# Designed miniproteins, single chains, continued (3), part 76

Each design is a single chain, and the fold is of that chain. pLDDT is the mean over its residues in the fold that is shown.

## One batch from the design tools (miniprotein)

Design m10636
Fold by ESMFold2-Fast:
Structure m10636 (fold): chain A 65 residues (1-65)
Amino acid sequence: SMEELQKIEDKLQDRVEKAKTFAEAEEAFEEAKEEVRKVVDEDTAKGYEDLIDTSLEDIKTVMPK
């Protein structure tokens, strides 16, 4: 549902903001991908996973470690 997706996005945003290393951010993104797969259909989940992967690659260039 959209409510569950919003909750996952909020949790991911909070974890990324608090992440001090790239490894912590990467872990948060992987958990978000797993949770998305549980709450939406396969096609929607794939779209979110691709978006998350793109965001993670962007963060990889700017995270301190």
Scores: mean pLDDT 75

Design m10637
Fold by ESMFold2-Fast:
Structure m10637 (fold): chain A 97 residues (1-97)
Amino acid sequence: RRERIAEIVAEEVRRASERLLERVLAKHPEASEEELEEARRRIEELAEEARENPEEWLEAFERFEAELEELRARATPDTLEVIDIVEEAIRRLRERL
């Protein structure tokens, strides 16, 4: 059961990270293959950390959600896109848990 929660958290962290990468690439098409490889490596590392410490990541998401309104009020358009991606990940986690 904890293993299932860990897998769900890892999947949503990976999904959100990949969506963030897609948005970055849309604005920076000049990114090299080496930079893309490094970014994907970091995404896999992040997903693995989330799998090993799902409780810490869930706590971090809860803290982020508590600050969403304040973060939105200060956001640039680019930051707002990031906030929306993380908010969607939190929503999906709540639906799957």
Scores: mean pLDDT 79

Design m10638
Fold by ESMFold2-Fast:
Structure m10638 (fold): chain A 64 residues (1-64)
Amino acid sequence: LGEKALSMTTTELYKIHEEVGREFAEEGKATLRYTPSSIGFPIVNPKTMDAGLEFGKRLEEALK
């Protein structure tokens, strides 16, 4: 992923994505996948369209 293209630090991006992804996974709204190359940045897969929209909104809030 191209996190370096943003002005935020990689550490901040890792934390934000991990935090909101875990919240959604705990609520059963998404699944988390950690690959060997992405252990600090989980792949978040929303289970419904509604969950996907809410995930996007929370990311925008955290990344603004």
Scores: mean pLDDT 66

Design m10639
Fold by ESMFold2-Fast:
Structure m10639 (fold): chain A 70 residues (1-70)
Amino acid sequence: KEKLKYIRKKVEEKHGDFIKELDDLINKAQNASPEEAKKYDEQAKSLFDKHRPEIEKTVKEAKKEYEKLK
């Protein structure tokens, strides 16, 4: 379980800007008309899909770093 905590911390550290951008889009959708909210949802989905490989890479790197701590 300590390994999962380490991985989560690394993802948050490296992808904090992405998370903030995603939160900004969600907040805009909440304050927008239904038509505008749909556009923000599409942007958020596209942004998530774009960054998914980078997040997976960070997870893989964090796993390797954790093994070195043994």
Scores: mean pLDDT 77

Design m10640
Fold by ESMFold2-Fast:
Structure m10640 (fold): chain A 88 residues (1-88)
Amino acid sequence: IDPELVKELARRVRELLEEMGLSEEQQKEVLARVLVDLAGVPEELAKALAETLSLEDLILAMVRAALDAGHTPEEILEAVRRAAEELL
């Protein structure tokens, strides 16, 4: 996985979550859901990651896991948007 693509996509994910007016707690919940839905991460592990990682590290972990699972940047951004809409 290209480190520059990961950083750029992580920045775009952060911007999207900020634009939607989500709190840091809500942002972490969205990221945990996307880890489960796109990367096949077990729910308990996704919850543990959200509790232990900073928001920045959680975004990076989610982006890397979803890309490694074969998802495109557009699919990842759409999944984040949908998960965020469900919390609003």
Scores: mean pLDDT 85

Design m10641
Fold by ESMFold2-Fast:
Structure m10641 (fold): chain A 71 residues (1-71)
Amino acid sequence: EAEKNLEEFYKENKDKLTPEQRELMEQAIEIAKEGIKNKDEKKVAYAGRALRLIYQNKPLEEVKKFLEKAK
């Protein structure tokens, strides 16, 4: 169910993003799905933060830092 919500959210919003934001969002969604499957709360939290930063149009360097921490 959580995986479906992430995929649906991306599908609804991908056209509003730059190509680099879309690439980072796809990475964040995959990391979040992995965290949900493995019950890794830290991984889900950092991936979720990266998704929020993308939607807030924050610097991509901040997004990348949270994705690195989620890995």
Scores: mean pLDDT 76

Design m10642
Fold by ESMFold2-Fast:
Structure m10642 (fold): chain A 62 residues (1-62)
Amino acid sequence: EPLLAEAVEDYTATRPDEISLKKGDRVLVLRDSPSDPNQVLVVKLSTGEIGLVPKSKLRVVE
C-alpha cells in the first residue's frame, strides 16, 4: 500500500533515476529501492514524476 510522505527539505536529483523535491512536496512512497537501502521509489503528487529519493528527505504523513 502506498504511503503518503512529505519532503522535509529541498533535494536536487544527482542521478537519472532520481527526482528533485522542494520542502513541503507531497509524495506517495511506492516501495524501497532494491539497490540502495537509503532510497525509496516515490510519485511526486504535484507533477506525477516517478523516481528515487533519499529516505532522510521524507517524513511520513498520516
Scores: mean pLDDT 81

Design m10643
Fold by ESMFold2-Fast:
Structure m10643 (fold): chain A 79 residues (1-79)
Amino acid sequence: RGDELLNKAIEALLAERYEEAKRYASEAERIYRRELGENDPRVGIATGLLGIALDKLGQTEEAERLFKRAREILAKAAA
């Protein structure tokens, strides 16, 4: 389930296993988007975690785009 993958992404980030975190966060985002819809806050959270992993891997421009997207999703969900 998406929640299990999200938890694995968080665990991998804490362990500084950024490639692993990227894979788990990406898969969690895909599952949440399919099951809950594009604007669900869980999609925003998974997108933000993916951004953190990419930033740590030196993909800073891609990470910045994902952080912006995550913020937009979470702001819409909070409204």
Scores: mean pLDDT 85

Design m10644
Fold by ESMFold2-Fast:
Structure m10644 (fold): chain A 72 residues (1-72)
Amino acid sequence: GRDQALSRLQNLLLSLLRSPTSSPEVIDLVQRALDYLGDGDLEGARRQAEQLRELGATVEADTVLEAVDLAE
């Protein structure tokens, strides 16, 4: 459900913030995906996943899409 989806993206965001090598652009996109998902905007979250994939952040993109699927 939505709570599990939000927890998954929160855990991803915390992991990225704890890593000194994390890209600020990747962090920003994951934060925006979390915000969209929290607002119930699943399409907004999917657009952030597409941007993550374009940056080569495939693991983060897949995590966002998995969270969107859990929220449905």
Scores: mean pLDDT 86

Design m10645
Fold by ESMFold2-Fast:
Structure m10645 (fold): chain A 87 residues (1-87)
Amino acid sequence: MKVMGYGVIKEDGTLTLTFPFDAKVTVYSAKTGKVTTTDVKAGETLTFDVVKGDTLVVETDASVEEVLNFLENNAPLIGSAIAFEVE
């Protein structure tokens, strides 16, 4: 079962995320339209330079609760977060 998480960036800055699960991470740049996708393993740290309106998308086999808690832990830069099962 796949879970997708979405976080919308509320202010410009540097977002540093340490992933507690394996995931495919996609960042959509609202300013440039550029899409960057990276595969991560549990324990890896990624750093993103983000702009207000950018979208972070996380696709994983982890639970909805784990994904939502992970996104909520970055509240200073993530203004809204949702997570749901794809099935």
Scores: mean pLDDT 81

Design m10646
Fold by ESMFold2-Fast:
Structure m10646 (fold): chain A 106 residues (1-106)
Amino acid sequence: MRKLLKAYGVQIYRIAKELGVSEEKLIEAIEKESKTSKTPVEFYLGVLENLGVPSPEGFLGPLRSFGESVPLEEFIKYVREGYELGLELEDLDAFLRKPVLEQDLS
C-alpha cells in the first residue's frame, strides 16, 4: 500500500511540472486541502483543482475503491513523501542527461 500512496504524490509532482506550477504553489495547494478535505479522494481532487487540472477525476485511478479505507493523515503523509521523491528523481534525471566530456583527449 505505501508504494501506491507515494505514487499519487509522484503523480501530483509530474502534473504540477507539466502545468508549469511552482513548488511554492504546489505546497500551498497541499496545505490548503490538508485543512479542508475530509477524505483522501476529496484531498486529491482538491489539490489537482488548485493546480488547474481541468478533469482531475481522470487521475484518481483506484483511489475511489480504497480511499475510504486509508486515514486522511496517512494519505497526506505518503503524498508528501511521493512529491519529494518526484523532485529528487527529476534532479537525478537532469544530472544523468548532462553531456559527458569524453576522457580520451590524448
Scores: mean pLDDT 73

Design m10647
Fold by ESMFold2-Fast:
Structure m10647 (fold): chain A 83 residues (1-83)
Amino acid sequence: SLEEFIEYLEQKIKESKDPKERAKLAEVLSALLRAKDAGLDLYGKSEEEKKELLTKIPGIDKEKAEELAKEITELEKEFEEKK
């Protein structure tokens, strides 16, 4: 679920020793929470669908939406492989 994925990302941030990885994970988590607040569930969507939904969030431009969609999709794959 989206809620379990968010908890996974929060734990990964806490366990990460790399400041660059922590910053990237925090940006992804922020985007997911902002999407949820806007009534948009990105979990389980295709990378293209995630990009389109992310562009609807205030403050996220098309280039950032593309970067976030790719990163979220890769993190979802890691999350699914660990379950």
Scores: mean pLDDT 83

Design m10648
Fold by ESMFold2-Fast:
Structure m10648 (fold): chain A 65 residues (1-65)
Amino acid sequence: MRAVTLEGGRRRPIELTVISEGASTPLGDFSIGRDAEGRLWAVTRDEALARHLESQGVPAALAVD
């Protein structure tokens, strides 16, 4: 899956393998993706949810497809 990171206000492309799908929260839906180095990311189409997760110290990425 193609996504962009939000780390430190920067947006850069990242490729993720989705390993868990369909997680729903009151703030929106997200999946868990793994990068090429084995790091876990929360992946969502909702920018507000992604920014909230980043603010809590959770690695978050926006899906771009």
Scores: mean pLDDT 75

Design m10649
Fold by ESMFold2-Fast:
Structure m10649 (fold): chain A 83 residues (1-83)
Amino acid sequence: MKEKQEEYLKILREGAAKIFEELDKENVSDETRKKFAEKLSEAYKAIKNGDLEKAIEILREMSKDAPENVRKILEETIKKLKE
């Protein structure tokens, strides 16, 4: 449903904002920040294409290389997308 797609995009945008705020606190490299931005963009496109499972997979892959606090935000975002 279109309404549910908008809810998923809102969840992803709120998660992305928290992720970048935490990456700023962790003083990550510009290269690392760019990779996170690229992956979040891919997840956004997946949701827009109706592929929620692909978006969740992308977020899970991001969590493997993420600092602990960023990983927690990614896991919370995944949980919200599944409910």
Scores: mean pLDDT 81

Design m10650
Fold by ESMFold2-Fast:
Order: structure tokens, then C-alpha cells, then sequence
Structure m10650 (fold): chain A 103 residues (1-103)
């Protein structure tokens, strides 16, 4: 159990760090960000933080029907995606702990 909790802790930290770095880059933008530009930014984050790929894919899915997003809108999308990913990881961890306790 402890090893599993440590692995999930590291994954949550990577998700938070990757999101903070992405938000920092977006906060420097003063104009709407094209979907292509956003996709390139997300790819750079994945290259640096491979474990963030599910988070970045969730963000891309949220903008698939948009040609561009404002920096404020992009930050809101990132915050919502982070919350969903962290909730999903917490739920999976709880299920794994429950399974191990009942063996």
C-alpha cells in the first residue's frame, strides 16, 4: 500500500507542476491563443513531464471545437482539467487500497 501511495503522490506532484508551468506560459500571453499554438505548448509540457500526458490530452479535448482561446479561458480549462485528473487519481487510489485491504 505505501509503495502505491508514493507512486500516486509523485504522479499528483507531476500533474500539479506541469499545470503550473503551463499556466505560467499562458499568463504571459496578451492575445488569444490558437488551437495549434496551444497544442504545441501542451506537447512541450508532455516532453518535459511525460506523466502529464492524460492531463494535456484532456485539455486538448476541451478545445477541439475551438479555433482559439483567450488566456483567461485557457487557464480556466487547465484548472478544471487538473481538478478532474486529481479526483480521478484519488478515486483509483481508494479503489486500489480497498481491493488490497479485502485480500
Amino acid sequence: VAALEEEYRRTKETIRESAEELKEEISKKTKPISREELEKMLEKIIEKYPESAPLMERILESVKDKEEVTPEEAIEIIDRAVEAELQGLEHLLQLAIEHLRRQ
Scores: mean pLDDT 81

Design m10651
Fold by ESMFold2-Fast:
Structure m10651 (fold): chain A 78 residues (1-78)
Amino acid sequence: MGAIERAIEEMRRRGMSEGLIERYRRLMERDPRLAELYLKILELQKQPVTEENRKELRELIREMWEIEAKIEEEERNS
């Protein structure tokens, strides 16, 4: 998927370890929304710092963490 591949390449560009990248690839394959959320966070970080952008960043980061936690919980219970 284009979004997952773009997210993985951005993670490599930013110095994330290959082990962590492999973990995120697996998570993004379980829920592709994670890739779109990650890319949107990166785009917002390029924008001017405004109250609206700060609020949106907090909401996107929270949603990513909630999805990651749910996938990890499902894997442990399976």
Scores: mean pLDDT 80

Design m10652
Fold by ESMFold2-Fast:
Structure m10652 (fold): chain A 84 residues (1-84)
Amino acid sequence: MPPLTSKEIATERNILKNAPDLFLRLAALHIIQNAEKYAGFVDFLKILIEVLVEKGFVKEAQRVYDAVKPYLSSEQAKELESLL
């Protein structure tokens, strides 16, 4: 669980925003299948959910959130929910 700097967050967001739609949808599916592992990467999950919502993949964003929620603290869960 590496802490991301604001600069690293901006870079990662730009990479995901420019990724093919199929890649983003497959990334969401992979996270759903490995939710416990990816729940430790909250900064990355925030960026992915924001990009999915921005591109209209709201259902995929919701599924990612629902899948990781059991493994998150109440504060982390509320932080991700605010992006939906």
Scores: mean pLDDT 80

Design m10653
Fold by ESMFold2-Fast:
Structure m10653 (fold): chain A 94 residues (1-94)
Amino acid sequence: SMMLQEKKQQLIREAIQQMRDVALRHITDPDDRARIDKLAQDALAGKITLDEFARKMVDIANRNNDVTAATAISLIYIGTQFDIKLLEEKAKKA
């Protein structure tokens, strides 16, 4: 269904933006900040998956020894995957 696909794409876009915003609030290294922006741009363009984006974002947070950023990014990712799965399961029953 078109509505399901639109809802899934909106959740993915919101997750990418939330993970980017969290990372940029915490990470001060200019090279990693530029990498965060590039990863978010690539993810929004569909060049990388949400899974690859989240993994690389957690790697950047860990490299900067920022446990708060790594945890927040991981929680956004897990919550988004759960929401997508719920949308797909509800669509199969409707």
Scores: mean pLDDT 89

Design m10654
Fold by ESMFold2-Fast:
Structure m10654 (fold): chain A 77 residues (1-77)
Amino acid sequence: SQEELDREVQEGIADIAIGVATVDAKNGRVEEAVDFLESLLPKFPEELRPRVYQAAAEIAEKGGLTDRAEELRKKAE
């Protein structure tokens, strides 16, 4: 169905975005990686946003952005 295809496409876009952000963070671009994921959040359906927030929080935490990671984890609820 179109609904299933749209869901799979959005899930795929989220996976790619998280992958790109993860690579950027590993290359020292932690703040830019988190900013990138946050900039994409309004473009995702509500059901996918917790996943993106969780990924951004993990990237922030591993990169030493502790306060930002806590805020992102709270939004993932």
Scores: mean pLDDT 85

Design m10655
Fold by ESMFold2-Fast:
Structure m10655 (fold): chain A 87 residues (1-87)
Amino acid sequence: SAAAAFERLYAEYVAKLEELSKLESDSPRAQELRAQGPALVAALEAAWEALSEEERLAFVRRVAEREGLPEEEIEELLEEERREIEA
């Protein structure tokens, strides 16, 4: 499904950002990860565009809940996503 494809790409993106944040900026691995960034971001954007409104809102809520955000912040993120969809 589109949601499953997006979730896999997002997990890869987050894992690579986490790794990059722990590396020296000029390390060979950091350079490799940065070089992979544009293609991965493009794939994520394409996968995100394939999601329905309901799938996007569900994804945002799941991520926010996993990160332990309070309900007020979750609702703010959902309202922001709804505005993006309506634009």
Scores: mean pLDDT 81

Design m10656
Fold by ESMFold2-Fast:
Formats: C-alpha cells, structure tokens, sequence
Structure m10656 (fold): chain A 65 residues (1-65)
C-alpha cells in the first residue's frame, strides 16, 4: 500500500506543512480505507487558510487519492 506509506512519511515531515493533514488521512486510511483517507485529506485542504498549510494539505490529498 504505497499510498498509506507515503502518507506516513509525509505525516512525519514537519517542514512540509502537511504533517497534521497527512496524519489525519493516515488514521482514516487505517480505519476506513483509501476512500475515507481521500475525504479526510481533501477536507483538510479545503479548511486550510494559511498558504503553506493549504499546499501541504493538497499534497496529502494527492497521496491519499
């Protein structure tokens, strides 16, 4: 599951701005599968107003979906 592993790595990179969004997507992936992970990451991207954290959340959504 390359997507799950990519989300795990991204969740551990504090410089990415995506760590929190990737962590949420990873938990959703592990409990409800890839569709739930995609929704969690996309919701994070939609709700981020800071440009750096929004770019990070969009990257997390890409890895989840």
Amino acid sequence: DAGREALRRLSQDPASGAAASAYGALRAYETHGPAAAFEAAQKGADNSKDPASRRGAEAAARYAG
Scores: mean pLDDT 67

Design m10657
Fold by ESMFold2-Fast:
Structure m10657 (fold): chain A 91 residues (1-91)
Amino acid sequence: MRQTLGAYLGTLLELSKHLSPDQAQIVRDTVAQARAYVAQGKLEVAVEVISEGALEVYRMDPKNPVAIEMEQLASLLRMHLYAEKLAEKKA
């Protein structure tokens, strides 16, 4: 999860170069906040930050592929968190 999340956040920053300046700033702020929470081990908070950032970009441009990718990532991260919690409960 951590390595995959880091790689995806890097991809979002690269994609932000093709967005409007306002949208790019939202993506950069979202990535910075998510990275800070991941460094603290607060993966659930990081997922919520990514979800909120995706909604903000989506409100500016509902057809933006970056917003769709951010929303899909948040869903995948949530599923991974539940899988890890289930594995810990069985161990």
Scores: mean pLDDT 73

Design m10658
Fold by ESMFold2-Fast:
Structure m10658 (fold): chain A 86 residues (1-86)
Amino acid sequence: MKTGEGEGDANKEGVIKAFEKAARDAGLSDEQIEQIKKIVEEKVSDNPTEDELRELAVEIRLNVPGVKSVEIKLEGDKVRVKITTE
């Protein structure tokens, strides 16, 4: 298994950046990273809640091939993302 981690600000742009880094470090393709970014853009508000982030993690796991798990944590003004692949 490969694991990638990313961190960003607790806003839409920060969540997108955290996912892009985590996905790239986890060895996902540019196409898979683009798909993840699209899902984040569609699902995440400018002030994301824990419920929105939980839904986002489920959507990415179900819709992006090769993703085994997605973990997202709100840590004050920061979001941490962890993606695990096969």
Scores: mean pLDDT 84

Design m10659
Fold by ESMFold2-Fast:
Structure m10659 (fold): chain A 95 residues (1-95)
Amino acid sequence: SMMDQLNAHLKQLKEALKNLDFESAQKHLDEMIKLANQSEELQKKLVEGLEEIYKEANKEERKLLLKVMRFTKTPVPDSWTELALVVMKIEFETG
């Protein structure tokens, strides 16, 4: 299912962040944004998954996550208010 694909990419993003691998992290986030663009339910799951990853992440991993979120290859729609709030929260906490 698309939800299973999203969960697999969330796991791969977490591993990429642990390895400080920008290219891998960007690839998996890009694929998740493409999936989330298909439904509001997938968008909510992506936002929740990113918040969980951020909460568990150390300072270096949080900095990389913020960088990856700023430089996505797939445009994030302005209508994704919940994702925009997550980005602003991460930026506020990481400086």
Scores: mean pLDDT 76

Design m10660
Fold by ESMFold2-Fast:
Structure m10660 (fold): chain A 72 residues (1-72)
Amino acid sequence: SRPAPASDEEIKKLLDEYLKEGKITKKQAEALFKELKKHKDATMPMVQAMIDSAYIFGVDSIKVPALSAPAP
């Protein structure tokens, strides 16, 4: 059988492991989760590679939206 794409639950579980080890912050985990959700066809090995890349190189490779300057 073809491997199924990674589910939201599997991605969250993997990110939770990294959080428990202090390898990433909650903010980084949210950014990674949002980015990974864009790749619906990504399998678990691909997801692990993306998380490992972010852990090693930082999440600068993942664009995070910035909202509005503070109003006076």
Scores: mean pLDDT 67

Design m10661
Fold by ESMFold2-Fast:
Structure m10661 (fold): chain A 69 residues (1-69)
Amino acid sequence: MARVTITLEGDEVVDIEVENADAEEQRIVERLRRGEITSDQAAALLLNRGYRLVSQEIEGDKRTVTFER
């Protein structure tokens, strides 16, 4: 199973974890890490590749969003 986990503090991406992603999915993640695309744009690209939003967690000022394929 492929998984991408994005952690946000407010509107800023502070962490991204990736498991079993292909080269194109890793390019999406690297573009997000560099601030070349927004978290919403990254989410749309992952959904177009067959990912599903599986969880959203809030802990204080941090929000963690997990996508799986």
Scores: mean pLDDT 83

Design m10662
Fold by ESMFold2-Fast:
Structure m10662 (fold): chain A 90 residues (1-90)
Amino acid sequence: SPLEQQFFEAMGLVQEGVRALLEGREDEARRYFEQALAVIKDPEMKALLEELIRATLEALRALRAGDEASAAEFAEKALELGKKLAELAK
């Protein structure tokens, strides 16, 4: 399915963006997140992906600040958004 292909490609790009952030490569991470958003053509899926990226960035920011509880909360939100995206891609 074209939607499933877009979903898997976008999730791979988000994963590379997270890896780049963990390695301190903020400019590369931004490019990966922009590429992920460009892959998704459906407006509803794009909006959910934007929320997923935001939740992921908030989780990483909280983790860097030593706020493990907030990091876990945002990570759970990102996981839930990822599940909704996967369901829409079917």
Scores: mean pLDDT 87

Design m10663
Fold by ESMFold2-Fast:
Formats: sequence, C-alpha cells, structure tokens
Structure m10663 (fold): chain A 64 residues (1-64)
Amino acid sequence: MARAVVRDAATGEVLAEAEADSAEAAEFQALYRAAQGLDRPTPVVVEVETPEGRREWRTTVARA
C-alpha cells in the first residue's frame, strides 16, 4: 500500500490525498483530485509513503 499527499508549494495546504496499491497509482489519484479543486496551474509538493520509504518531488498541477 502507498499513500500520496499533494500540498500547495506556496502555502503548505493539503490539496488532496490518495491511497493505492502502488506509488504511481497513489500519486496519480492524489494529483487528479488536487487538479479538480484548482482554478490555475499551481506549483505543488508531492509526498509519497511506501513500505520501502518516503519520496518527495515538485511539479505543477493544472486542471485537465
């Protein structure tokens, strides 16, 4: 099981969270959910936790 959290890079606000069987699926679901609530391209920090470890990376989310 993997858990992903998407935070606004400017404010640190949690925009979305997701859990899935893989890190990629959790990241995709969290980013998709974050995009639904955004009016503009928004820089975000993506944090992923798995049994193997924790990863953090930055990207920009835009509503699709």
Scores: mean pLDDT 79

Design m10664
Fold by ESMFold2-Fast:
Structure m10664 (fold): chain A 87 residues (1-87)
Amino acid sequence: MEFDKKIKEIQKKIREVSRELAELRAQAGQMTPEERELLRKASDVLSKAYKELFNAIKTKDKTEIDNAEKYVEQARELIAELRARRA
């Protein structure tokens, strides 16, 4: 079913972003306060993606799937900004 495939796709993306955040958290001691704030924002946005995905699984609501996808992309953008600042 299309809906179940989309849920699995978002779960995979969330796992990938979570792994990247874990790698960045290991370097938090080498970060500026501004960089740690970006890391915190990315973590918060990813948490929102998890909540929307959980709701989507429970309600079967496409809007919640779309919201989860948006939050995952926002987390990726914050991670990209953090990496650019540390380059």
Scores: mean pLDDT 83

Design m10665
Fold by ESMFold2-Fast:
Structure m10665 (fold): chain A 85 residues (1-85)
Amino acid sequence: LDTVNRMTELADQGIENGDQSSVQQVVDIWLDYVRGRISGEEAIERLKEFAKKAKENGKNDTAQLAELVADYLEKQLELKKKLDS
């Protein structure tokens, strides 16, 4: 619950700070996963790599958004594996 609200806050913050393109890249990775174009593991790897690059470029809000989305997805996949067992 709180994670989804925090993701929305960080996305809005990124857009306000002129980082709309970076926010869109995070959204595109998530949509590729949702649409079955990439695996959950691939989405997590791409998000973590994006976060590292964003942080190195001083885009802390977009880096935090990508890290939060990756963390949420990791927890979601673990829960799904447990429920499917």
Scores: mean pLDDT 77

Design m10666
Fold by ESMFold2-Fast:
Structure m10666 (fold): chain A 90 residues (1-90)
Amino acid sequence: ALEEAEELRRLAAQLRAAVAAKTAEVAARRAAAEAAVADPATRAQGEKELAATAELGAIVAEESDAAARLAAGLEAQAARLEAAAAEAAA
């Protein structure tokens, strides 16, 4: 029971870490695009990258919402298993 709860929490943590990594990549790409917009030589390219990053950001936000709901469900299941194990030990 506790080993199953630990595995569910590990899977939830992996999902949350993957979401955080994708969000960080989008943020880094946005920062690079903003820097490119600040330079007159790269402004046009930077503006295109900002538009592409905004579109990617919307997709990642939708994927992140779905992954967060799944992770929350796994964490809730782990909590129920932990509570049941604690009650059985009492």
Scores: mean pLDDT 87

Design m10667
Fold by ESMFold2-Fast:
Structure m10667 (fold): chain A 95 residues (1-95)
Amino acid sequence: MEKEIEEEAKKMLEELKARSKEDLEEAIERLEKAIEEAKKKPLTEIEKKQIEILELVKKAIEAVLKGDYEKALEYLKKAVEKRRELEPLAEKARA
C-alpha cells in the first residue's frame, strides 16, 4: 500500500538529513560514477530501471542539499516504487 512506500521514503529522508553536507556531496559523486559505469554496456529492462532508481536517489540528495525536503521526499517515493516494481521481474527471471 501507499503508506508503506511513504514510510520507507520518510526514513530515507531522515537518514539523509542526519548526514553532513560533505557526506551528501560524496554520495552524489558515487551515484554519478555508478550510473556512468552501468551505462557503458547495453542495458536490459531491469538494468534501465535500476539506473532510474539511482538517478532518483541522486536527485533526492541534491534536493536535501538545497533544503527542498518536499522534492526530496517525492524523488525518494518514486525510487521506492520503482524498486518494488523490480522484485516481480527478478522473480520471473529466476523462474
Scores: mean pLDDT 79

Design m10668
Fold by ESMFold2-Fast:
Structure m10668 (fold): chain A 80 residues (1-80)
Amino acid sequence: SEAEKQAALKEALAKALEAAKKFADVMSDPSASEEEKKKALQDLIKALEDMLRTAEEVGAPQSFLDAIRADLEAAKELLK
């Protein structure tokens, strides 16, 4: 149903936002270990991948999908 699609997208967006905030916090923390930084980045990548999949399943606009793909690509580049 439309309500279930909207709820799923809202949950995925909330999780991605939480992961992004945690990544920013870890990266700005001078006491954070390299391991903690990599884990936060991996958690962000996973959240973005889940958000992209959910957005595709609910038929989100192409511009929205492209924005998520751009963020995902940028995050993956940081993993190098």
Scores: mean pLDDT 87

Design m10669
Fold by ESMFold2-Fast:
Structure m10669 (fold): chain A 79 residues (1-79)
Amino acid sequence: SLSLEEMKKMALELLNLIKEEHPELSEILDKYAEKILNSKTKEELIKVLEELLKFLEETPDVDSSLVALVRHFLDLAKK
């Protein structure tokens, strides 16, 4: 299983990927990056990732493959 710090690193890399495709979301994604960095437990990180997934699912024009990447990472984080 991945450590909390490894999961944070991967989550931040995922946010950067989304920012490259959707620079208009940079401000809100930076707020999620701050929440990820401030997570002290795996449970807190999972909560932030679930909030991110919900935001992306509700945001029009976000590619389904990016939503699937966040969902896959969330599933991996829950193990």
Scores: mean pLDDT 83

Design m10670
Fold by ESMFold2-Fast:
Structure m10670 (fold): chain A 70 residues (1-70)
Amino acid sequence: RIEELREKVKEAIDAQEREYLTSEEVGAMALKAGFSEEEAQLIRDTAALIGDPLTKEQAKLAVDVAARRL
């Protein structure tokens, strides 16, 4: 399940026409994909540590790093 949700968030990131995303937007995408509120917060916090705003590649890295801790 975590693996499937992770891929769904990464697809949503790649689908954005914008080059940059905020950590808040990455967290919202995780929540919409089906992560819990706590899991989405961890993803958001991980993204904020990498950068805010962040590139699509940095956003996907944040999702991968956070998911490893879940």
Scores: mean pLDDT 79

